# Designed miniproteins, single chains: the designs that were tried, part 6

Each design is a single chain, and the fold is of that chain. pLDDT is the mean over its residues in the fold that is shown.

## One batch from the design tools (miniprotein)

Design m179
Fold by ESMFold2-Fast:
Structure m179 (fold): chain A 92 residues (1-92)
Amino acid sequence: SANDYILNGFKALIVLRQYDAAVEAFKKALELDPSNAVAKAGLELAQLLLERGKGVDEDKYYEARLALYEALENLKKTDPALAQQIEDLMKK
């Protein structure tokens, strides 16, 4: 499901720090659910971290983190269990 790809994306992004794997997982989530704001925000953050060797744009990184936070707050209204699983990964 899209949710399985989202969780795998955040696990790759936060726990494993495998930014290429995170990008691919979020892309797969968006193939299944193109309107998913959490998957889109996760993808943007993963792409910024993957490209960080070219220099981190601190403003872009801040904007991507805010977009993810807003998407997670909205997700809590529709799927609080998924939002909690993602937040638990982000605390690691």
Scores: mean pLDDT 83

Design m180
Fold by ESMFold2-Fast:
Structure m180 (fold): chain A 97 residues (1-97)
Amino acid sequence: SLEQILKEAEAFFLGLGLGVALYDGDSERAIKLANEIQKIASPDTRRAVAAGIYAAAVMAENAGKTKQASILRKVADAVEAGEDITEAVKKAMEELK
């Protein structure tokens, strides 16, 4: 449905925003976005969020930030696996230090 497509598009852009926040080291924004995503988490929205984070990982790789790209892919994988999004983000923030 159109509503489902719009919901998945919003989830994708939340995931992209989360990936960018992690890339920038914006811990406050990353945690805020992780909490917002966790509230709307379903199998379909998790896949869309993960796709957005993967897009951020591609951008990081193209910028020569291979370590950051690898960590972002791990976050995307955790989101798709149904793991707690806020905890996955906290773990990523520790690895990005």
Scores: mean pLDDT 88

Design m181
Fold by ESMFold2-Fast:
Structure m181 (fold): chain A 85 residues (1-85)
Amino acid sequence: MLENIDGSVTLVKAAVYSAIGDEDEAIKILEEGSKGNADLLTALGMFYRDRGELEEALRYYEEALRLDPDNESARRGLEEVRREL
């Protein structure tokens, strides 16, 4: 029931690891926390897009939209990745 708060904490942790250069730990945290959380799946899509792994980014954005079709960030990310593929 506190999924939104837990998701926000997970995003902050991932952002901190990314900022200190530990992208692998940031991705791992997002992957472990992403089970049923559209915002965390969207963040994974953004990470893979920034790494140039567009097919992985597409998959995570599609999973985010499957859980939350109204997620604006996931929809925009999906459109961006589809244009690059």
Scores: mean pLDDT 74

Design m182
Fold by ESMFold2-Fast:
Parts: structure tokens; sequence; C-alpha cells
Structure m182 (fold): chain A 81 residues (1-81)
């Protein structure tokens, strides 16, 4: 799946896009993980730092669920651009 070229977006457009992705992803993660995932999403605006925290804080099984939710969120947010 080709990612959106984030370098072509303004800082405000990039932030809005990422906010939509995270909002959609948060709705799709299991209820048990919502608090932890929300904390990680709110802790940083840097996607690389966010992914690092997800890898450190979650089990491989839970990480897979969150990454799938992020992929679906990215797909849905992309349709709104």
Amino acid sequence: LKPIDMSKLSDEERKKYMEEVFEIALKKVPEELKEKVKEIFESTDDIDEMLRKLFEELSPEDLQKVLEALAEGSKEARKKL
C-alpha cells in the first residue's frame, strides 16, 4: 500500500491527517488496549517515536492488533483527503 507523501503536506494538514488516523485506529483497537494506545498516541506527534513506544509497551499479539487498526485508520483518513 503506497503511503501518502507526508513531505508534500503542510504541517497543519499532516497533523489533521494523523489525528484522523489515530481517532479511527483507537475505535478499532480492543477495549482493553484503548487506554494504553491512547496514552501512546497522545504522548508524541512523531510517528517514529509513537511506533517505538508501541513496540516497547505492547505484546507482539497486541501490537499486531494496533498496527492493523492504524492501517485501517490510514486507509479511511486517506479517503477524506
Scores: mean pLDDT 74

Design m183
Fold by ESMFold2-Fast:
Structure m183 (fold): chain A 60 residues (1-60)
Amino acid sequence: SLERRRELARWFVEQMEEAYKKMAEDLENKIKELKESGADERTIKFYENLLKALKDFLES
């Protein structure tokens, strides 16, 4: 039924949002480690841009 499909879609979206939030946390930790280790600016910017894109997706 249409209602069951809506319920499953909402559940799926919630699971995906949780997974992406965890990915964002992992990326934030990765960026901190890279900055502390003195990694090159290009690598740090790559992960910062990736984190921003992920956060923008979660807020849309």
Scores: mean pLDDT 81

Design m184
Fold by ESMFold2-Fast:
Structure m184 (fold): chain A 57 residues (1-57)
Amino acid sequence: MSSLPPALVNAAVSLAEALIAEGKSRAEIKAALKAAFPQLTDAQIDTVISYAETPPV
């Protein structure tokens, strides 16, 4: 989302990656991201989780 600062997106992706590594469900990750980044919309959170789930090649 180009309306979000890159630093905020990177922080949200890093948190999502950490929660995925801990075996959290998508619903738990979404709840944690909403709590940590309340300014993010549901669509933006879904995008962040999708980026976190895509391994760098």
Scores: mean pLDDT 76

Design m185
Fold by ESMFold2-Fast:
Structure m185 (fold): chain A 64 residues (1-64)
Amino acid sequence: HMSVEELAEELEKYIKSGDLDKARELIKKHKPTPEERVEIALLLKKRGVSQEQINELLPLLFDL
């Protein structure tokens, strides 16, 4: 089980490379808690992921 920080870093890489399918798979595999999902979204925004990309990812962060 990877840390929230490591998960956010890997998600950033996939999002920036345009590999949203791998980003979705990573979320589904690690099944972050609701609290961890909020932290991941904030970390992604802090790392420069656009609000539009975060809005696309947020439904997947809350879909288990």
Scores: mean pLDDT 75

Design m186
Fold by ESMFold2-Fast:
Structure m186 (fold): chain A 60 residues (1-60)
Amino acid sequence: MQEERDRLAAELGEKGRQIKAENPDMSAGEKGAALVKESRETIQRLADLEEQLRAQQAKE
């Protein structure tokens, strides 16, 4: 069950590397803004998954 969450965390790191590689000409600020925006969405999904896992493990 933690594997799914771990995978999402790993994807965040890979995403940052990918954005940097694909947009070498863009400013660091623009790359950072794009990463933060995507990170927020992924963080929300990760948090939702974590809450659901906790609820299911606590009850069923």
Scores: mean pLDDT 71

Design m187
Fold by ESMFold2-Fast:
Structure m187 (fold): chain A 82 residues (1-82)
Amino acid sequence: MEAAEAAAKGDAEATYQAVLENGIRGDKEGMDAAGEAAAKSKNPEVVEALRRATDEMTRLGHPEGAEAVSRAAQKAAEAVTA
């Protein structure tokens, strides 16, 4: 499942898995799209999944992926608190 599709559906676990795969692959556009979809859904569980993916990317030693996922999480978090 695409990260943006999972985020739009509010599926936290699918969002986590898809974003983690995109982050490892270095797909910044896919991660940005996931952040936009998560922001639109305003689902706090999806925001938490993005933060969890950021932590996992950092743990695995993929700093560029972690930065992109963190940016997606920030966009989603701002939409939920609006």
Scores: mean pLDDT 76

Design m188
Fold by ESMFold2-Fast:
Structure m188 (fold): chain A 78 residues (1-78)
Amino acid sequence: KEFGEKALEQTQRVADRGIAEGPEAARRAMLAAKSVALNYPEYADKAIELTRRVRDAVPEAQEVADEAIKFLEEIKKK
């Protein structure tokens, strides 16, 4: 009943704040992206893009971001 586009917009805001606020906030942003993709698989591509942006901006979160991207890629396939 909730709109997937609103959930995606909120995830984008959390990702931007994660980039600004450092590694712990970045990890929370990646968890939010995974949650959106689980509930709205049609947004998996957007969630992957946001997670890659966080990975590139916050190198300390790279390992967690790479695992999240792998998880999101599997959601996208099936």
Scores: mean pLDDT 73

Design m189
Fold by ESMFold2-Fast:
Parts: C-alpha cells; structure tokens; sequence
Structure m189 (fold): chain A 98 residues (1-98)
C-alpha cells in the first residue's frame, strides 16, 4: 500500500512534467517509478528513459544521432520480443522524432 501511494505520487509528477514539456524531469520521475517495479517492468522503463534522453539530445543539436538510433533499435527489439504495447508505442514515437 505504501509502495502504491509512492507510485501514484511519482505518476502525477511525471504527468505534470510531461504536460509542461519538461521531458528531463519527466524522465527522472519515470526512473524513480521504475525502481519500485518488478525487474522486467523496471528494465523496460529504464530503457524508455534512455530513449527519451537520446531523442532529447538529438533535438537539442547534439551530434548523437548514431547513439540515439542504437538506443531506439534496442527499444524496437524489446518491443518486438516482449509484445509490450507501451514500449511499442514509445518506439514508434521515438522513430518519428528522429
């Protein structure tokens, strides 16, 4: 129950940061949320955070396209292997941003 309350608070903070366009803060809250999840879900959320940061850096003009594409390739591979709907949607969104 306490873990569920902490997850709900982090989810609200994530949604607020995302609505404000602050992807870096949103990624931080997602990472904190991942620490409270089972190992598989934790690994998937960590990968989401990684892909979001890579896409953010590419959009900011960083010369990291190759690194961002490698992270995206990992997300696409895991989405295919696990069939996780949110991960599949994230992969599609990240590819559209690149």
Amino acid sequence: SMKEKEMEELKKKFEEAAAAGDYEKAAEYVRKLAELLPPLEKALLELWVETGRAARRVRAGADERAAAEEVLARVERLARETGHPELRELAAAMRAEL
Scores: mean pLDDT 65

Design m190
Fold by ESMFold2-Fast:
Order: C-alpha cells, then sequence, then structure tokens
Structure m190 (fold): chain A 104 residues (1-104)
C-alpha cells in the first residue's frame, strides 16, 4: 500500500510538471493559473488516495480530463500551439501510466 502510494505521488508530480510545460507552451500568460489549478487538483487526488485509493484514482483521472479540455480550448484559438502542447502532455501521460503499472 505505502509503496504504491509513493509511486502514484511520483507519477502525479511528473504529470503535473508535463502539463505545466504544455500550458506554458500553449499560452504563457494563462499558464501560471492553469498550472496552479491543476497542481492543486492533483494534490487533492493524491491526498484522497492516502484515505481511499479508488476514489483518489478517480479524482486523478477527472483532473487529467479537465486539463485536456483546457488544452483543446487553447487548440481552438491557436491550433499549432495547442496541438504541440497536447502532444507534449500525451507523452508525459504515457510515462506516468508506465510508472503506475510498475507501482502496481
Amino acid sequence: MRELLLGLAEMALKTAEAFAEGFFYADPEKAPKYSLEFSEEIGEAIGTMFRDYEEGLKLYKETLEKAEKILEEIKKENPEKGEKAIELTEKAREEAEEELKKAL
């Protein structure tokens, strides 16, 4: 249990870092706000996993979906920048999912 939660925390930190990079690439002016909100929600998901793993994992997935919607909105306004940002976050998400599989 504890080792799994540490693995999830590392995965969540890597995911937050990657989405922050994507947000800054897509929209540097709004990126600090998006990054802060995303980091807070990821932190809440990790905290929830310490009490209820399944509920925390659900919150983590919902947080990722919310971040992806923000990037899709940016893509509508700036297609080239938004598409590249999504590619960067997809790669980081795949790496995070691989770390999660190792922790299981």
Scores: mean pLDDT 75

Design m191
Fold by ESMFold2-Fast:
Structure m191 (fold): chain A 81 residues (1-81)
Amino acid sequence: ALPKTPEELEELAEEALEAARKAVEYSKGKSKEDIIKYIGEKLRAIGHLFEAEQAHKAGVELSERAREKMEEAQKLLGTKI
C-alpha cells in the first residue's frame, strides 16, 4: 500500500535511499552475484521512489527530510522520477 502519512512517506524515502546505496556498492563488484544484487537493489529503490512520489501526488505531505532522501537516492541511481 502507498504511504498515507508524512512519517510513512519519510520511512519509504529512507528505504529507497538505503536500496540506492546498496545498488552503488554492488555496482563496484565484478561477479555475476554482484550484478544480480545491483539490479535487485536498483529496482527496489526505483519502486520505493515511485511509490513515495505517487503518495505525494495523492496529497501526502512531503517533509524536507523525505525530499532530501529521495533526491539523494535519485542522484545515486543516476535517474529522475
Scores: mean pLDDT 84

Design m192
Fold by ESMFold2-Fast:
Structure m192 (fold): chain A 74 residues (1-74)
Amino acid sequence: MIQDIVDKSMGSIPAEEFYRWLAEVPVDEAIRKAAEIAAKQAAEEGKKLGLSQSQIDKGKQQVLDRTDAVLAAD
């Protein structure tokens, strides 16, 4: 459930928007910007699905943790 919200939110960011950010900002800033948008979308989806605030917060944290892992790997 929470993982599904995280995956859906990450997948909702159009590739074109991400490539535009890469043209204008460093890669790490573009990735952080994408993660913040995905975390916002995860929170909205969680509210629509009737998830508790605790579950929504977990979903947001998972998005940020995945972003940190990507940045640490590169």
Scores: mean pLDDT 67

Design m193
Fold by ESMFold2-Fast:
Structure m193 (fold): chain A 108 residues (1-108)
Amino acid sequence: MSKEEAIKLAKEYAREALEYFRRAKEYADGLDKLGNKKETREISLLATAAGVHYVGASANALLAERAPGDEEFHQKLMEGAKTSLEAAKENLERAEEIYEKAKKEYQE
């Protein structure tokens, strides 16, 4: 993988991790409006975790763009951003499961 390709991918992974954080937060806000306090707290913790992973992906992307280094260094930063993205995605998927279950119970 080229240095330029690794930088581009790291930035894309950071953007995707931000979207997963935003969506997890929207699920927390949605449940709070429905009055589901326990589930709101659980999703808020998952959204916070996704936010931490977004920060990790962004740090790797920033280092990949700005730090001098060889191709291997930039590939490792890209892989770090990817790992953070995957963790943010897992937090979003868990938040969505809790949201859909709580929403169904509220509507029944």
Scores: mean pLDDT 83

Design m194
Fold by ESMFold2-Fast:
Structure m194 (fold): chain A 87 residues (1-87)
Amino acid sequence: MFELKEEEVERLRELAIREAKLTAELQSIENAPSGHTVTGVSGPFYGKEVSFELDLSKLNLEEIKKELEEIEEEMKKISKELEKKEK
């Protein structure tokens, strides 16, 4: 594992949880999934499961998709920084 500053670790954790939550919310709108446990698909939280409760009445599809795109970009930037620190 790479060493990160505590703030970077917390940021990645927040991004992974937010990505998982938004992905589950998007899938709940489109496919009505039975579970709220999601596995991280990018970054250092890949393969880690996150569970949470969803409030479907407050979802905004456009905002969810936009925020997922922003999270993906942010995680990609952090991933590049980790690659640089590995060298």
Scores: mean pLDDT 60

Design m195
Fold by ESMFold2-Fast:
Structure m195 (fold): chain A 101 residues (1-101)
Amino acid sequence: SEEELEELQDIHFDVMLAVRTSEEEAKKLLEDEEVREKLIILEEKQIELLRQQVEKTGDPRTKELLELNEEFLEALRKNDVEKALETLKRILELEEETSKR
């Protein structure tokens, strides 16, 4: 549902904000099983949207973002908090780099 999707997007936003402002809070959120389960659902949906975008545009940046999101999803599934945090930082770096172009 749209309401359920909005809740999932809010959780993703909170985690991304924590990665930028407090590494300790980001790790705490990623260690929470309920948060991880919701992030997995959101990431599966995000990956599907990114795949469609890559198929339509062929944009190398979108492809790199897709690959990083797939790494993040795998880290979440393995309960690898350190790898999940590392991958999120790489996603943020890529987004910052594209904003400077």
Scores: mean pLDDT 80

Design m196
Fold by ESMFold2-Fast:
Structure m196 (fold): chain A 84 residues (1-84)
Amino acid sequence: EELKKKQEENKPKYEEYEERMKRLDKLAEEAAKNPFSEKEIEELVEEFREEALKRGGSEKEAEAAGLTARAAIEDGIRKRKEKE
């Protein structure tokens, strides 16, 4: 419950967190309608990684951020396709 709800917390103390979740949600929805180009997915993943690095995160943190973005996109594609 908390793990799932974490993506939509009732307390958006971190504006960056809320903006990231909104962006991820939008990406998932877009991917569900029409899958992004391979290049677009790669660029989106890299953008999330770069943002993590800009915040002073290590390469490990950047990789985690990229994986989160990729997971959201893939989840959207898979869920929509599976149900369709």
Scores: mean pLDDT 68

Design m197
Fold by ESMFold2-Fast:
Structure m197 (fold): chain A 74 residues (1-74)
Amino acid sequence: MDPQELENEVQLAMVLMMVGIAKTLADQGKLEAAREAVEQARRYVEESDLSEEHRREALEAIEEAERYVEEKEK
């Protein structure tokens, strides 16, 4: 595995972990912390050099998490 491929996988894994944390925080009623986790994930993707496929997957996960948190904010 070349360094770029490994880097893409690690960066995607970090985004998915942040998304998972955001959903868990939302389930606990910690909506502010959940929103912060979603924002951190978005910023990480924006600052990262992800491949097109990895970025697409990351953004889809972030969008799902954002909707999940928004639904809990009612």
Scores: mean pLDDT 80

Design m198
Fold by ESMFold2-Fast:
Structure m198 (fold): chain A 65 residues (1-65)
Amino acid sequence: MLTEAVGILAAAALGTVYGVDARIETRDGTLIVTLPEETEEAKAFIKDAEKIAKKLGMKLEVRIE
């Protein structure tokens, strides 16, 4: 869906700003972000990704590898 594409692009741009190597996916209205580790930058990224997901009416799922 267009909303999912916007979510992926916004989260990917946010990952670039915070310098985190996040893998971004969507599934059934859920924005899925996978991070290599839980750093301070990753926590800031997650907080802002949660705001983006909420704005788009999506659920956020966070995974740490």
Scores: mean pLDDT 79

Design m199
Fold by ESMFold2-Fast:
Structure m199 (fold): chain A 75 residues (1-75)
Amino acid sequence: MPTPMQQLRDQVDRVVGDIVRIGSQISDRDQSNQIMTQASSSYTDFMVAYQNNDIDSMRQSFGRLQQIYDQARSQ
């Protein structure tokens, strides 16, 4: 049975994949680079929290990734 932490990891992997896909389609290179940099930073924070079993920090990083996804979609 997948744990709540594994479910969050799966959701993060999906949203990161979506950010990368959408980000690659943004014609403004500076904006694309900013979105990709923010996504990489937030993903790193999530992975550190995941390794430390810090579910609250995992949720915060996931929330940031969702905001980045929404920003990417608005372009």
Scores: mean pLDDT 84

Design m200
Fold by ESMFold2-Fast:
Structure m200 (fold): chain A 84 residues (1-84)
Amino acid sequence: EEIELSEEEEQLIQEIEEIIKKLVEGKISAEEAKERLEELLSKLRPEVRRLVLEGALRAVEAAAKAKKKEELAELAEWLREQLK
């Protein structure tokens, strides 16, 4: 089953992916990433938001484990809390 995405939703997802990429690369702080993600995620439908959160969580958890940074682990915990 494929969720049909609007052009606006595709653009928001691309922006979220770019934020996660910059966070994993250490180009932005976990706090800055959290603020930007919170704003963008609020604009997505619940079904799309859940899928995006699952992807973001996996990426951030992998980065936290690889880099052993507390800030990334805390962001991963916040992302888990957004998933219900």
Scores: mean pLDDT 79

Design m201
Fold by ESMFold2-Fast:
Structure m201 (fold): chain A 79 residues (1-79)
Amino acid sequence: SMEQARADLLKAVEAIQQGKPLEIAREYVLRAAEHVGASEELRERIREAKTVHELSWVIHAITYGLSVEELEELVKEMG
């Protein structure tokens, strides 16, 4: 559900703010993606994220219900 996804996204953001390893935040974002039924392409972006910055873009995509294509356009404009 979206409520479960939001809870996991908040835990991911808290982990990032607390300076925890990227893998902890990644686990929460993957759980959130599962709760919203995110595409395999979006889940792959989460798995491949190498930095907090890259993971934060995926958190944004899940929060606003963006597709992978919309996420890629956002990253091009802001990155």
Scores: mean pLDDT 79

Design m202
Fold by ESMFold2-Fast:
Structure m202 (fold): chain A 81 residues (1-81)
Amino acid sequence: SMADLEAFEKELKKLGQEIEQAHEDYHAGKLSREEYRARVRELIERAEELRKKYNVDVSKLSENMQGLVEYLEMLRRRLEA
């Protein structure tokens, strides 16, 4: 439903903000590399759980949210390398 799509986008936007904060904290020296990697893995896992929970078609997301999904997939690939 549209309400599920809106709820999913709201939660995904929060995850994007938490990733931005983790990135800032890492570059400010507040997080070690290992802590940063663990935090990003946690946030990616939460994003995957949200996709399962809401059963949302990614193609129906706003352009900005589709970009965030692509960014999360890129981060996941870098952590698996």
Scores: mean pLDDT 80

Design m203
Fold by ESMFold2-Fast:
Structure m203 (fold): chain A 85 residues (1-85)
Amino acid sequence: GLKEAEELLRKAEEYIAQGKLEEAQETLKEALRVLRKMSETIKDPQVRAEVEALLEAAESYIDDPEKVEAVYRMLKRALELVKAE
């Protein structure tokens, strides 16, 4: 749920800061799975569409080591939108 997504994104940020990109990618993949499941419970259709678009973009870049920080930012934005519900 929400706390799990927050903890995973915090861990990913720590891995990125340490240059541990492979560990960051795996942690971001787990965060993506948690956030995708949470997106199904969003009540506002516009917020759900925005979250789904961010998750789709993150998924398209998830295996690109040059996009690790971009994926982190996309998932963090999705989490902020979910928290506002």
Scores: mean pLDDT 86

Design m204
Fold by ESMFold2-Fast:
Structure m204 (fold): chain A 70 residues (1-70)
Amino acid sequence: LDEQRVREALERLGVSEGIAEKLARLAVATADWPEEVQRQVLREVALAMGVSEGLAERAVEAILELRRES
């Protein structure tokens, strides 16, 4: 899973640069976790950082799609 690709995907969805950077790092750090656990953690962290529920769901799905490519 490539951190730069995750960051770019999140920024294209409208996630702010600072939040996209943090979520991309977390996605890479947790890429070896079970997908369901990673989904839950990424969603909770995005929501805690103030990302809207709809944008958080799209962001997490984009990360998991990139993980499946890796």
Scores: mean pLDDT 85

Design m205
Fold by ESMFold2-Fast:
Structure m205 (fold): chain A 73 residues (1-73)
Amino acid sequence: AVAAGVASLAHLEAYARNIERVYGVKITIEEADGKITIRLEDPALNESWEFEADSYEAALAELGRYELDLLER
């Protein structure tokens, strides 16, 4: 769901797992030093990406952008 209130690690993890299940990609989430690092691997393209966010809301927004790219394939 689009964040209508509080974004949390649980929301981020649930969203990532749904993307993994639906699109067959691999998502790894790490939280360290007040930052969230997300690593994305697409075996169909043999490509990987990494990004950092300073909040769960920012991380969810970035994953949403990635999902839109997957939907257009």
Scores: mean pLDDT 75

Design m206
Fold by ESMFold2-Fast:
Structure m206 (fold): chain A 92 residues (1-92)
Amino acid sequence: SEEEKEKEKEFKKTLVDGLLEAMYNRDIERAEVYLDELGKLFGDTESVEKARKALREGNLEEAKRIVFEGLRKSDPELAEYFEKKWEELEKK
């Protein structure tokens, strides 16, 4: 139903919000939890492993790039949401 589609969209945005907050605060353990959930949702283990490596190496910009590219392949609207929310966090 349309209500189920809206709930799925809300859930995806919630995962992205949690990932962005964890990444911005450099909470690698928390970020890895959200990355794993997004990877399961989209079936993209490779992007999860690459982003996890970048985060563990302290390369936040590379981790952001990998997440954005992974999301863009599976859900372009969610990728745009991720980038907009990241920009909002950088302005604070």
Scores: mean pLDDT 84

Design m207
Fold by ESMFold2-Fast:
Structure m207 (fold): chain A 94 residues (1-94)
Amino acid sequence: MEEIEKKVLEEIAEVLKERGEDISLEEIETFAQEGVAALLEKYSKEKVAEMYRAIAEAAREVAERNKEDEEIKLIAEILAEAAERGAKYVESLL
């Protein structure tokens, strides 16, 4: 993982913690590196969809907080979109 991607994931984890979401940095890294299948091995479809929605909202917040840093903003926006697609995919399986 590139250093800047790791920094974005760490900031997403901080936003999730501020919002009272029980999602760890390890789970965010699993989402980013391994996608939906890896989380579905550990959690219910309902829980994974909820986690992806929370991650998408946190990633959008990171993009807003870092709007002056084009690279961090872009990575956060890409992660938000990926999380939204993952949530929709898992929701389609419910």
Scores: mean pLDDT 81

Design m208
Fold by ESMFold2-Fast:
Structure m208 (fold): chain A 86 residues (1-86)
Amino acid sequence: KLEEVKAFILAQVPAVLAYLEEHAADAAAMAAELEATLARGKPAAAKIKEGKEILALMEEVGEILLEALRTRDLAAAEARVRALVA
């Protein structure tokens, strides 16, 4: 399941980066929504070992995306996400 989540994230990287590039003006709103989404997932995943591993992965991906939204360095974000899920 964790490997399936990694494969899914890797497959979505080009589409997500294209979306973020097109919506740079909405970066602050997107960052706030992502932060809220990460916070909502945290308590439920913590009780299951596989859930903890998936949560840790999603938190790292979320932090990379938040940094990309703030810095607008999508190339660095892509490299970091690909390294994380490889």
Scores: mean pLDDT 66

Design m209
Fold by ESMFold2-Fast:
Structure m209 (fold): chain A 80 residues (1-80)
Amino acid sequence: SEKSLERLRKLAERHGSKRTLEAIEEVEKSGGDLEALKRLVRELHREGLLDDETILDVVGVAKDPETQVEVAREISRLRG
């Protein structure tokens, strides 16, 4: 969703690194592709920004339900 992507950008601008902003740009350019989202998840986790609200936004920018499931698995792997 456009609102989810906007919230992720604002979060990265306030608290994230240039790497996190670049990962968000790749998600936008790819239309929520799996590899771009996995990169974003890794950068957000590295920065300590992968909270429950941020997870919903990351899942919300995925291109399809199959990509949402795979992104949720990556998030679980990093947090569990």
Scores: mean pLDDT 84

Design m210
Fold by ESMFold2-Fast:
Structure m210 (fold): chain A 55 residues (1-55)
Amino acid sequence: MSPEEEKAAQEAEELFNLALQQKPDLVDVIIAAVSPLFQARQYDEAKKQLQLLLS
């Protein structure tokens, strides 16, 4: 991965872990929303979705 992609991946993983901790009742929804994005390596979109779920 490029350095930019690696940074985005790490930030997305940090937000994912934060979302699971702050929204335990929504774990299934959070996973369903971002798992396809992580599999497609769309880390910027995953970050956006996680930020929306945390707002």
Scores: mean pLDDT 80

Design m211
Fold by ESMFold2-Fast:
Structure m211 (fold): chain A 98 residues (1-98)
Amino acid sequence: SVDEVIEATVKEVGKLLEEAGASDTDVATFEIKVRSSLVELAKRTPELSSEEIERAIEMIREEVRHYALSYLHLPEEVAERITRIVREAAEKVVALSR
């Protein structure tokens, strides 16, 4: 289900942040951000064209990468891994929401 994909993704991302030494507050804030982005994508998917969906996924990817690198100052490898996980989750959420 969509909810299972979102919660599994949030849990995986949270674990990677904890392993990278992020504070409990930063982990919780980022988890809320990832969950909210994927929930909004799922809700909007039936209303969007295929081109708009691809753009929405790319915007989520860019936002997650920017936050991880520029706000949380995560190592590049960790930021790229989190960004890939969230992008793959976004693609699965779209597939399940169609």
Scores: mean pLDDT 88

Design m212
Fold by ESMFold2-Fast:
Structure m212 (fold): chain A 94 residues (1-94)
Amino acid sequence: SAEEVLREMIELFEKMLEIVEKDPSKLEELRELIREMQELFARNAALFSDEEAGVVLSSLADLQYALDEKLPKEEMLEIIRLAIERLRELLERL
C-alpha cells in the first residue's frame, strides 16, 4: 500500500539522518540509501497520485542535490528533516 511505502521511505530518511549526524563524509552509504528510496518509489509509483508522487520526487531530488553539491552537514540535516516532515504530512493525508 502507499501507506506502507511511505513508512518505509520515512525509515530510510531517518537512517540517513543518523548517518549524516555521525559522519557526513559517508557519501557512498548516503547514495546507496537514496538509490534504495528511488527504487522503492519506482516499484510503487502507481500507488500514488501525481501530486503525491511530486512530494516524494521533490524530496529525493533535494537530497540528491545536497549530496552532489556536498552541502555542509547542517544544510544536509535540514533537507533530510524537511523531507521527513513532508512525507509524514503526506502519510497523515492517506
Scores: mean pLDDT 86

Design m213
Fold by ESMFold2-Fast:
Structure m213 (fold): chain A 94 residues (1-94)
Amino acid sequence: SEKIEKLIKELVKELLEEFPEIKKLIKEDDDFSTIIGFLDFLNRLVEYVNDKELEKKFKELVGKLHSTSKEEEQLKLLEEIYKLVKEGLKKKLL
């Protein structure tokens, strides 16, 4: 989906601009054109934050994302997952 790819790239850009330290967690094989690639990156950020409550909430939202094939629901859940991870990074780094 072009809309999903565009959203993911915008969210990754915003995370890297706000938290330059996380650039070291990007891998050469990361694919920000896919949901799977984005979730793999976000999972590494969750592991970096090392907060069990964040990990639990992240897994719950990822489960919901995997349970839907509707683009509008996927877009909403991607934004919710992004906001959750961003707040975890703020608490750890700021």
Scores: mean pLDDT 86

